# Designed miniproteins, single chains, continued (4): the designs that were tried, part 37

Each design is a single chain, and the fold is of that chain. pLDDT is the mean over its residues in the fold that is shown.

## One batch from the design tools (miniprotein)

Design m13264
Fold by ESMFold2-Fast:
Structure m13264 (fold): chain A 84 residues (1-84)
Amino acid sequence: MEEEKKKIEEEIERLEKLIEEAEKRAEEELRRFRETNTDEEEIERRERLERGVLEGLRLMLRGVERIIERNLKKREEERRRLEE
């Protein structure tokens, strides 16, 4: 159980890092886009799209974290019942 929990925590950390990297790349691309484009409407559309994608990724990560936490709690409860 403890080893399984550690591996899950490591995977969550890896996913968080991937999202952070995606956020950094999106910010750099958006900054570059703003430097090469003077059309404010296109810049705003691009910003909304990037923001939406990043928010979606964060929501998915939170969903995965909740599922993992729920499963870990169930397994801990089963272990307690077996010990009793």
Scores: mean pLDDT 73

Design m13265
Fold by ESMFold2-Fast:
Structure m13265 (fold): chain A 73 residues (1-73)
Amino acid sequence: MIEPLQRLAQLVHRALRGDPAARAELERRFGRPPLTPKQARQFLSLIGQEIQDVIEGKISIEEALERLREFVR
């Protein structure tokens, strides 16, 4: 089930479009470093790859979420 990763991708995409609520939610989930547009683009690419790896059975959803947290920190 990839819903947490899909919801995260939506949140990042909304923040990139200038949604302040989405930006605040990202800061709440991953801590204080703001995502630059370049970092946000890289993060979206990583989320897409993690979704693919989970669908293909290569990693668990929990592993995917942990890798995404490491990218931000």
Scores: mean pLDDT 76

Design m13266
Fold by ESMFold2-Fast:
Structure m13266 (fold): chain A 88 residues (1-88)
Amino acid sequence: DYTAELNRAKELIKEAETALENGDYQRAKELVDEAVKLADRFYEENDYLTAANIYRQAANIYRKLGETEKADELYKKADEAFKKFLDS
């Protein structure tokens, strides 16, 4: 269900941001990794705009966690997905 998956991705990002604010960095990472898996599914289904938005939000969380290499990888995925959206 597209709507359920979209709502799940939004909830995971919100929970990850809350965990980050509370200093629970391990929990924030686990939640954001689940959101990235959903972004990968949206990308496979050619929903490039939704995938780009989730990848970008996940990258922002990883950057705040100090995981620069993972953040850079996710920003690259967001940019790639957004370019595919523009070409659609």
Scores: mean pLDDT 89

Design m13267
Fold by ESMFold2-Fast:
Structure m13267 (fold): chain A 74 residues (1-74)
Amino acid sequence: ASAGLRTILRWVVEELERVPNPTREQVAAALENIASTARALGDDATAARLEELARQVRAGELSVDQALAELRAL
């Protein structure tokens, strides 16, 4: 991801960590919003990864903690 995208990702992770128990829906919605921003910036690879993480979180295939760890790794 670009430096600008990584800054946005860090801010979103920090925002979600301020919520004592973020729901799957809150995490998935945040991931989808960042994915939209990534596509607008031409980073289709990061957007596709974020969209897949959002799908997995909603489906219960990925925990909230696992999704946050994946975001921190980007």
Scores: mean pLDDT 79

Design m13268
Fold by ESMFold2-Fast:
Structure m13268 (fold): chain A 73 residues (1-73)
Amino acid sequence: SMEEKLKKRLEELKKRKEKLVKQGKISPEMEEQFNQAFKLIEELIAKGTKEDLELAEQMLEQMEKILEYLEKQ
């Protein structure tokens, strides 16, 4: 389902963020911003409406792009 796909994407992003924190590529302030975004995405997925899932997907796409940028430096 869309919900399960979004949950899997979020889990992968959390792992990627943790790796970047350990590499010193994410400041404590940036990590807090990521954590807040991840919490909102979790809430949207939990609500499970079509609108909320579409918003969660858009936020995940944005976070994926930011993490990809940081991974390249």
Scores: mean pLDDT 88

Design m13269
Fold by ESMFold2-Fast:
Structure m13269 (fold): chain A 60 residues (1-60)
Amino acid sequence: AARDEALARAARVIREGFEKGRQLSDPEKQREVFRKAAEEARRILAEAGLPPDDLEVDVS
């Protein structure tokens, strides 16, 4: 279903972003990567009509 596809896509974006961010030694760059991944995931969910609250992500 479109919902399951959006959730899978959002989860993949977050996972890839966090893996990439974790490889960075600079906390500021790491936070930037995490923030971008979280924003993209929330955008995907919003476009699918899902509440962004379904994802508990670090947006700091």
Scores: mean pLDDT 72

Design m13270
Fold by ESMFold2-Fast:
Structure m13270 (fold): chain A 56 residues (1-56)
Amino acid sequence: MEDLVKFGDTDIWLPKEVYEKVKEAIEKGYTTVEQLKAIPGVDEATARAIVTALKL
């Protein structure tokens, strides 16, 4: 398997470890930029892109 995983229906590719943590956070209701930035490996740009995708 590759270390990068496509995030849902977006064109965002995340390291597998980061992707799994992001998915868990979203399932727990953590969908803000600040909450996603608390995940190791998620920077502000990545968090903003994920939040934008979730609003669609």
Scores: mean pLDDT 74

Design m13271
Fold by ESMFold2-Fast:
Formats: structure tokens, C-alpha cells, sequence
Structure m13271 (fold): chain A 94 residues (1-94)
């Protein structure tokens, strides 16, 4: 499972912001069509966080972003991104 415990609203916002920054850096290596799709997913995540959407809804959009990046990035770059995301989650819980 992506997140084993509920996060506070502030922790969830900070987590999403860090993931967005990582996605923006990786986006530079994608095709223009994939960059446009990633940007659309980033804007949806920003909107959900601003509207204080439930964690489950934010996690669903995060999974959509991760799935698109998995399909668009070389395996090595995607695996590195996943490790960075897992590190961010662990730092918020322990």
C-alpha cells in the first residue's frame, strides 16, 4: 500500500509538493505530449491539495501520475523516482 498511516493535512501538502518538484525535473526528459500530460496531472494534484481533498482522493491522483511516469520514463529513472518518493514518505512517519 502507498501510505501505511493517515497523514495530517500539512504533511500531505508538503509530500505532494515534493513529489511535484521531482516530477517537474523528470518531465524535462519526456516527449512534448508526455510533458503536457504530466503537467495536467500536476495541476490536478495542486487543485486537490488547495481544496483540502481527502487523502484517498489525493493518493488516487498521485498513483495516476506515478503510472504515467512509469509508462513514459526509462525503467532506471522511474525506479530512482519511486525510491525518492518512498524516502519522503518514511521521513514523514519516522
Amino acid sequence: RFVPKPLSQEQLKELVEKIIELAKELMKSLSPEDQAKVQELIERLKKLVEENAPQDEIEKELLALLHHLRDSLPEDQYNQFVKEVEKIYREKHE
Scores: mean pLDDT 76

Design m13272
Fold by ESMFold2-Fast:
Structure m13272 (fold): chain A 60 residues (1-60)
Amino acid sequence: SGEEAAKKAAEAGAKGGEAGGPSSAQTMARVAYHGALEAGASEEQAKKAYEEALKRGLAA
């Protein structure tokens, strides 16, 4: 469940980043990190969510 929460947060963050550009991608990556922690993901899983959201947002 924590891993799925982190994946969902990363996808939501990536979508926000794609819409707003690089600065928004970084902001949404932070939202994904905190969202994953709120959903019960571990710190390690939350960091992966941050990195995935940032990577996907910047790739757009």
Scores: mean pLDDT 72

Design m13273
Fold by ESMFold2-Fast:
Structure m13273 (fold): chain A 90 residues (1-90)
Amino acid sequence: ALSPEAREGLLKEMEATMLLMQATIEKRLPEPDKEEILRLLREAREKLREALEHYAKADQSNPVVQQSRRSAEQMLEALEEEIRRLEEEL
């Protein structure tokens, strides 16, 4: 069974994923709103940071926690690079 901290981490990671999906929809519009995309990406970054804080408090020997933490760290790295590039364009 997952601890409350692991469950909260997963919930925050899901919230980040939904924000990234919204940003992807915005990017596919004929006239994408780059400022709205940046807002969504920044909010997703904050949710991934919160997910990692919860995972850090969870049982580190649990394979689900290990895999989710690794996934969230990789997503955060890619997202921070995308935010940096988009900020340079605005």
Scores: mean pLDDT 89

Design m13274
Fold by ESMFold2-Fast:
Structure m13274 (fold): chain A 73 residues (1-73)
Amino acid sequence: SLAERYYRLGQEFRSQGDYISAAGHFFLSGLEWHRQGKNRLSSEMFRKGSLEYDLAGDTVNAMLLDGLAGYLA
């Protein structure tokens, strides 16, 4: 699925130390799961994206995704 493809790309960017691109792809994976009504999987992806934004020093986007993950869980 498109969500799984975004998740895989996020993992690959993370392995390269590109935390911003990893975060963005986990976010896109979460959006795709949410579009399919899979709120738990969406929440998990937003949580992963939040962690990657935090590792990149992007505290604002990290907090926004963490909040969205909690709202959907």
Scores: mean pLDDT 90

Design m13275
Fold by ESMFold2-Fast:
Structure m13275 (fold): chain A 62 residues (1-62)
Amino acid sequence: VEEIEKRLEEGRKEAVKRAQEILKNADPSLEDTIKATAEALRLIGDYIDEEVKARQELRRLG
């Protein structure tokens, strides 16, 4: 149980870190900012999918 919770926390921190790096490297042009924002949102979406999987594992373990 604690291992899955730790994995979720680490995944969240990693997703936030990667999203911040994508945004920091974006060009000041509007199109590049929009694309960087879309990529950051996609990474957050991937984290949500991992959280759903981890919640299913938690239900199996009780």
Scores: mean pLDDT 71

Design m13276
Fold by ESMFold2-Fast:
Structure m13276 (fold): chain A 65 residues (1-65)
Amino acid sequence: DRREEIIRLAKERTGRSVGTALRLVESEEELALVASLLPKHVLEAFRDTVPAELRPALDRLIAEM
């Protein structure tokens, strides 16, 4: 399913796969799952790839790391 694909892409740890996973996120729950699989510096680097409406949620997750 879509969530499994997002998790798979995040685990591949390439710029392209991570960028695709973060672009596909549709909810704060999916974003939290992806964020749990990636180091803080990668999330910071790809912040602008995340849908604009979810960026505040990403910022909160990064602040807690």
Scores: mean pLDDT 81

Design m13277
Fold by ESMFold2-Fast:
Structure m13277 (fold): chain A 62 residues (1-62)
Amino acid sequence: SALEATRQAIELARERGDEDTAEAGEAFLRSAETGERIVMPMPSARALEALIRLGEIVEELR
């Protein structure tokens, strides 16, 4: 499922040392699971880059 792929992508980001992508992924996953607004723990430009990398990892897992 998309949520499982996102969890795997978060773990891979952490293993790769990409903490920004892992934190952005956790914020995205929390929002998807709760229906709450996404709150990123980093500045908007860094959050955007992290979300792009997260999406790339999710696509690699397909």
Scores: mean pLDDT 79

Design m13278
Fold by ESMFold2-Fast:
Structure m13278 (fold): chain A 89 residues (1-89)
Amino acid sequence: ELEKLVKEALEAAENQDLEKVLELLREIGKLTKLFDEETLEKALELAKKHVPPEYVARATLLLAVASSFKSEEELLKSLAAFRKDVEAQ
């Protein structure tokens, strides 16, 4: 179940389907207990604030997963690196 949800979340993020990414992340959070709704809301707000709209789905997925083991300062640094890598393409 978890492996399927993770695969679907990655595919939704690549397709820039933010709504589906959020739905799948909520289910992953319930199964793993790695992050809650508050963490997802914070990840989404940071993504919207710091990356262009077309990258919000991928940035939200990255931040939600990273939030389980990184501080807020480290999350912002990771997001800045992600933005540079994506813009360089």
Scores: mean pLDDT 75

Design m13279
Fold by ESMFold2-Fast:
Structure m13279 (fold): chain A 89 residues (1-89)
Amino acid sequence: SLEELVEQIKKLREEYEKNAGVDPEKAAELRKKIDELQSKVTEEILKRMDEIQARIDEAMETKSKEEVLQLARELAPEVERIQKIKDEL
């Protein structure tokens, strides 16, 4: 899950801090792993945001204003979840 990837990033950041200024080679390896995981999380977030926007755009073309507002309310929890994940990065 995205939450598990964020937890892995946090642990790697703690290990990086412990090795920074002590073991430069180990710190560089940890930084690379952090960057790779952050890129994966960012890509997944952007994909989910694009999917949400596409659903809203389709509804705006095919549905009433009231139905579009209802869809926005139904999608709000997923948007909030994504925002929470971004805040934890």
Scores: mean pLDDT 85

Design m13280
Fold by ESMFold2-Fast:
Structure m13280 (fold): chain A 80 residues (1-80)
Amino acid sequence: SLEDVGAQLYELFQTLTPEQQEKFLEKAREIEAEFQAEVDANPDASREELLELTAELFRRVDKVLKEVDPSLPELEVPPV
């Protein structure tokens, strides 16, 4: 589930060094801003559309985590 993926992403974030966490957070701010802008632009978005946006957010977060630490295991974000 997306909730399980979110929990796994958070667990991976916690394995990072403080320096890697800071680098991740700097990159993640842009991703969060883009996600929020998409949500705000679609106030009538369906549950399915919001789940798709959340899945895309998680894929982008996973990519950034691996850019910060390439040794992290691959996560599979399910399609919506």
Scores: mean pLDDT 78

Design m13281
Fold by ESMFold2-Fast:
Structure m13281 (fold): chain A 97 residues (1-97)
Amino acid sequence: MEELVEIGLKAVESKTEEEIQEIFAKAKELIDKGEISKEGKEVILEATKLQIGLAKKLYENGELTEEELKKYIELLLENTADYLKESIETVKKRLIE
């Protein structure tokens, strides 16, 4: 969990708001199409990192509790695993690496 949060925060801090929105829009397009290439999976993983980082910022601002942050990240991992047709453990490894 802590490693995922740090990676997500770094991802958010490395990008502009416009870049973040472009990545989210592209990830949504790929998910809506229902078939995802290897390159498309990388876009979805990047979007997941950004969502984790944004959730961490909400926690630091007092908008989320620690328990709510953990549950939100778990839900993001489950959703990402379903989109990619991979296990949660595989998704976690890909996010950390």
Scores: mean pLDDT 84

Design m13282
Fold by ESMFold2-Fast:
Structure m13282 (fold): chain A 66 residues (1-66)
Amino acid sequence: MTPEAYRAVAELVRKGATPEEIRQALVDLGVPEEEAKRTADLAASLIEEKGPDYAAEAFRQKAEEL
């Protein structure tokens, strides 16, 4: 995962993208299929447990830590 990939996930989560849309966007950015799927699944879990605003902020922070 790159900072750009994490930033893309944060933006997609904010826009209400589905896990499949997040996965496809990551693959289009050059993220391996398995890593893209795990990241999309993580995003879906965070949205379910904490809501989309929290999930988006979490991925934005991961981008800044890389």
Scores: mean pLDDT 83

Design m13283
Fold by ESMFold2-Fast:
Structure m13283 (fold): chain A 77 residues (1-77)
Amino acid sequence: MTDEEIDRLADEFIAFMDEAIKQGKKLDPELAKLMGDVRIARNGIDVAEARGDEERVEQLRKTLKEEVKKLIDYLNS
């Protein structure tokens, strides 16, 4: 998966979580945790990019890719 594909998937998962919460749907605790981890990493990238912290962006992109893969694996289990 490319970084662009990972960013898109992360944004889709975040949007899904936000919509589920808005509709009063209860997410299971593990799914909520995995989606939260994706959100934290994705938001961290935006903050690091705004600061020009290229090393932090690279670290967070690696983390985001790992967190997105964990979430996909959980959903496919």
Scores: mean pLDDT 82

Design m13284
Fold by ESMFold2-Fast:
Structure m13284 (fold): chain A 62 residues (1-62)
Amino acid sequence: SKSELQEAIKLIEENPDYSLREIADILKKQGYTNAADILYGLDDAGLSKEEALAILKKLVER
């Protein structure tokens, strides 16, 4: 959902020291499983946090 993606964006921007996987783990624990799965997929694909953030922002705009 858009709200899950917005929480993912917030966690990435507020936690510069966390990896995508660490942020995905936090999202999963909070029940944002769809956003967590997206972040795991982006991390597995080797994307940077900056690239992942750009993709998430595009998904929220739809």
Scores: mean pLDDT 84

Design m13285
Fold by ESMFold2-Fast:
Structure m13285 (fold): chain A 76 residues (1-76)
Amino acid sequence: MLPELTPESDVEETLRAIALVEAREVFDNLDLSGLPEEIAERLAAAKSPEELADVALEVAREQGLIEGLRAKVAAL
């Protein structure tokens, strides 16, 4: 167990939890319209909400959006 969580580590865990909850909500009604084909294909390839959450976070990191998402989570 990691008892020495920094605010940044806590935000990362919260971000993962939010991504999973969101993935579970949208998995049955996944709207990929308006997304680039490459991103839409990667999201469509997910076979579970857990995989969808993982793919969405990987895409966010690759697009340089992860810092903005962490900042929003930290503000919650």
Scores: mean pLDDT 68

Design m13286
Fold by ESMFold2-Fast:
Structure m13286 (fold): chain A 115 residues (1-115)
Amino acid sequence: SKEEKKKKVKEIISRYAGELLFHVIVVENLGLPKEEQLEYVKNWADRLKKRAIEEIKKELPDYPEVIKKFEEGLNQAKEALLKYVEEGKPWQGLNAAQQILVDAYKEIEKILDEE
């Protein structure tokens, strides 16, 4: 059903966002140098993005426009997060990434609602 597909997309996005939040908290608490913080966040964002994209392709293989919007949203969220981490503002980066992911989900929800 549409509701089940929306739920799956939301679960994947929420898991991605939650794991990004966790890893940013971890890197800040470790007190790593800025260059190492950026590399750590970039590596985890890339790994989590690849996993999320593989998961959405498996769950919604017949919805290429949804997959495309999902991939675009994850890429934009990652770029926003990394930009702010480089500026020494990881919490602003997380807020920006979360807003981008929420907006991406709303677009995907509309696509699924329009059949």
Scores: mean pLDDT 84

Design m13287
Fold by ESMFold2-Fast:
Structure m13287 (fold): chain A 74 residues (1-74)
Amino acid sequence: DAANKGYELGKQVVKDGWSPQQVKDLVAQMLADGVPMSTLGGLIQALIDAKADEQVQAALDALKAVPAPPAPAS
């Protein structure tokens, strides 16, 4: 299951103490590799469950880069 695989990866990220920047880089790499969106969703859910707010924000920022808008409106 793609979502479960992402969730396991997210738990490992929290266990290993990954920085927000490392999480952002990981999500960007996963998107570049064509990883299913359900796997990314599982990763983010694991971060939410762990209350890793900075890592959640980093993952969401990386995801927002992929739907092709070239820059934020701010």
Scores: mean pLDDT 76

Design m13288
Fold by ESMFold2-Fast:
Structure m13288 (fold): chain A 93 residues (1-93)
Amino acid sequence: MEDLEKLREAVLNGKLDELYENGSERIQRMVEVLKKLQEKAPELIEELRKAGEEEAARIFEEGDGEAARRLALENGASEETALSAGLLALAVG
């Protein structure tokens, strides 16, 4: 949980590179995953639209972290997974 909050703050403040340099190995791996997902975000959003997942595509395109968290919980995800989904949407929007 604490690492997810650090990532959220870094995304909101444009400090992902600073967090990577000063973070633990776990934080460094999470930043690397987020950066790869940001790079692939347009392709992933298009694939969601092609699959008929229009709500999920809109959530990620708009960076709606709260809607992403809610959608994950509604689909039976854990709170940690839902927070991760929210962070992902916020990072790629």
Scores: mean pLDDT 75

Design m13289
Fold by ESMFold2-Fast:
Structure m13289 (fold): chain A 97 residues (1-97)
Amino acid sequence: KKKEEIQKKLISVAERLIDLFREAAERYPELKEYFDKLIEQLKGAIELAKSDDERLQRMAIATLGYAAEVLKSLGDPRFQAEADRILKELEEIEKEL
């Protein structure tokens, strides 16, 4: 139960980040290629999150956190607010491991 709940939370965060980077690519088309690469890394984090290995789940959290920091670094208040919420959510998920 606890492992399945953690997996679902991590996958949900990754999917939200993918959607946010797709939105960011529309607003900042000059950065689209970088955001597309981050989306591929986030898809990789989903596969890590599906693992029963706590170390791979921690690697997923690290990847998701890095992506959230990239969103925050855009200086856009919308993406900063969403990134801050995701970072807090990831901190709570990591405490559950």
Scores: mean pLDDT 87

Design m13290
Fold by ESMFold2-Fast:
Structure m13290 (fold): chain A 70 residues (1-70)
Amino acid sequence: SPEQRRQLQLQYTKEQFLILADAYDIAWQEAQAQNIKDHLKWMQILDQHIKQANAQIAQLNQELQQQLAA
């Protein structure tokens, strides 16, 4: 039903948000461990972790599309 599809989409949106939040936290911990004080180096570390998070989000979106097609 349309209602069930909306609820499923909201659940996946929440999971995507948590993946991005975790990526930021991991990037922050890595920067702290390396004593990174330069903004550009911080942005490079963050960008790498966000790219990895986006790959996980792409997998979730694929799973969502499979469930919506069922």
Scores: mean pLDDT 83

Design m13291
Fold by ESMFold2-Fast:
Structure m13291 (fold): chain A 62 residues (1-62)
Amino acid sequence: SLEDEAIRRAVEAVRKQAEEGLDTPAEVDTSELSPEGRERVAQAAMRAAKEALDKISEKEKS
């Protein structure tokens, strides 16, 4: 579904951004999604970003 694909792309882009140390926001097109779908994409992206940043912080200290 469009929502599932948007979630996958958002999570992948956020993880890549965090791992590569980029500050450029990942662009994910959510215009075709319902408000509920957009919220789910945003929540998935935020969780992925936090997890990736936590892992990077651990790597930088080691």
Scores: mean pLDDT 69

Design m13292
Fold by ESMFold2-Fast:
Structure m13292 (fold): chain A 71 residues (1-71)
Amino acid sequence: EEEKKEDEEKAKDFWENKIPEEVREELIKLVKEKKYEEAAQLLTKVSNELGEGSVEVIKEMLKIIEEEAKK
């Protein structure tokens, strides 16, 4: 549980503080349009460019995007 919580905290911090607002809006838009593959590819690319290559953290960020797209 603690290890999973660290990945979730990293994903939330990265999503809120490191991913640019324009990219966050595009990712939410892609998920709302059900373009999940394109959203995952863009998220992976941006995360790697910003120094986060962890598949687990990227998966947790994708969950955050899906929740934001439901609002």
Scores: mean pLDDT 77

Design m13293
Fold by ESMFold2-Fast:
Structure m13293 (fold): chain A 80 residues (1-80)
Amino acid sequence: SKIEEEIKKLEREGALAQTVLGLLQAAYDFLKEVYEKTGNEQYKKDYEQTQADIASVQARIDELNKKLEELKKKYEEFKK
């Protein structure tokens, strides 16, 4: 089914986006800790950039989740 293939594609994209989000969150925590220990303004810029990247990836995850919810609803309608 084309719907099943699209669901699997969106689930894979969502899993990759979640992995990227986890890595960005770890990078944010690391850079913030390094800034707090060193006072080096470059690390503050780096974790602020990482925070912006987190927001972008979260917005992408939200889009994928909405599309996935719509497709899963259509799939259940076709399954009956």
Scores: mean pLDDT 86

Design m13294
Fold by ESMFold2-Fast:
Structure m13294 (fold): chain A 119 residues (1-119)
Amino acid sequence: MEEKIREELRKVLREASEIAEKNGHPEVAQALREASERGLTPEEIADLLYEALVKEGYSPEAARFVADAFANSVRALIEALKNGDKEAFERAKQAILWLAENIDDIVRGAEDAVALERQ
């Protein structure tokens, strides 16, 4: 079961990497590819994605928000796989793929949210 969880996570992260690269995020794509190959924890994936987003020129606050969103979706995917919850698995998979496709829109939303919190 552990090995099957790792294999399914690898497939989702690899697909997300291809989507990120196609949408102009090569550092994020590389981080997702590395995460898929190394069997990283959600926390380690968040840190790797944070560094990639900062390298692509995003603010530390926006980078952390996006990285944490990915990590939360990965955690949900792993939990769904552990529980055999096919519907929760599909929702978490679609969330990860949507995040990879919509990084710029998410960053914009995160920067707006941070600005509001500081008022």
Scores: mean pLDDT 82

Design m13295
Fold by ESMFold2-Fast:
Structure m13295 (fold): chain A 72 residues (1-72)
Amino acid sequence: ARQALDEIERLLEEAFRALQEKDHEKADKLIQEAVRLYEQNKAAIEASELSEREKTVVQIVENYKIIEQKRK
């Protein structure tokens, strides 16, 4: 679970850097991968006691998931 959260955080940080470089294709791909990894590990993450940093990562990925659902 925590290893998945660390990987999600890494993917989100790389996506943010891609957005700063205006590489929207790379950013979108990284965000989609982070959301997929979160969904695959959601039950294990919800069963874990999360640090404040890990809770922030979950909130960020959940927000991106909502944005994706609104797109279709």
Scores: mean pLDDT 76

Design m13296
Fold by ESMFold2-Fast:
Structure m13296 (fold): chain A 77 residues (1-77)
Amino acid sequence: MAPIDFEELLKELREANRKLEEMIRNGEVPSLEELEKGLRFLREAVLPRVADNPEVVKEIERNIRLLEEGKRLVEER
């Protein structure tokens, strides 16, 4: 297999993070189930595969943080 394009993966993660930040700021938070599904996917499927790549890990951790923030906002309301 060709090597993983970490630059494209980072771009995708940054776009997902930007979209989620925008949704949170506009009060348009995804459902609790969607937020939990995203958290599970990132922690269990994505993070273990890229753990040795610090920049990718940083963006995944940011995505996890944003999903946790969204989840807290849903539970707070």
Scores: mean pLDDT 77

Design m13297
Fold by ESMFold2-Fast:
Structure m13297 (fold): chain A 62 residues (1-62)
Amino acid sequence: EDFEKVLEAVKYLKNHPGGITAKELSDKFGISLSTATNIVNSRFDKLPLSEKQREEVKKTFE
């Protein structure tokens, strides 16, 4: 996955609480549906990224 796209998707989800679906996130940012599903469920440890990149995603969301 493109790490930058994942970060933008996470920022978008953080700014749109309670309405965004995994499919919408996937379509908007060009990430896989599996990755988008893990993002919306806050399963950042399941992302196909390095441990350092996963930590950056967690910091971005919180």
Scores: mean pLDDT 79

Design m13298
Fold by ESMFold2-Fast:
Structure m13298 (fold): chain A 81 residues (1-81)
Amino acid sequence: GVEETIELAEKAIELAEKGKYEEAGEALVRASLVLGEVRGDPAAGIAGALRAIGLALNKDAEGIKELAKEIIEEAKKLLEE
């Protein structure tokens, strides 16, 4: 659910800081797909997952962290509903 999405995104930040870009990308793919399912917007989930894959392939730690923060903020908004 929402808490799982936040945990996965926070893990992705930690993995990116350790230079584990592939593992960080995998965590963000899962977070994006779970968030898309919870929101009832699978297309947005897939788009987020594709963005995560691109960032991981480019070894873009800052991009991974930024996407993770975006996912955390969107997930937190769902906790208010």
Scores: mean pLDDT 84

Design m13299
Fold by ESMFold2-Fast:
Structure m13299 (fold): chain A 76 residues (1-76)
Amino acid sequence: SMIDEMLKKLEREMEEFIKLLQEGKLSAEQAKGLLQYLDRLKAQLAKTVPQEDYDRLAAVIDKYQAQIQALIAQQE
């Protein structure tokens, strides 16, 4: 389904960003920018997808936001 394709793409892209953060190839400032992007993405999805699809997407976004925040904290 379209939602399953979106989830797989999001997971693939987020795992690559996490890897770049862990390797020190992204700055804390760039990571904070990504967190802001993910907040805006959640706000947009809340207006555009059904509630059950939103809940699935938001759970994945929340997981990656938590991982990014933890990596930023380790650098500070």
Scores: mean pLDDT 84

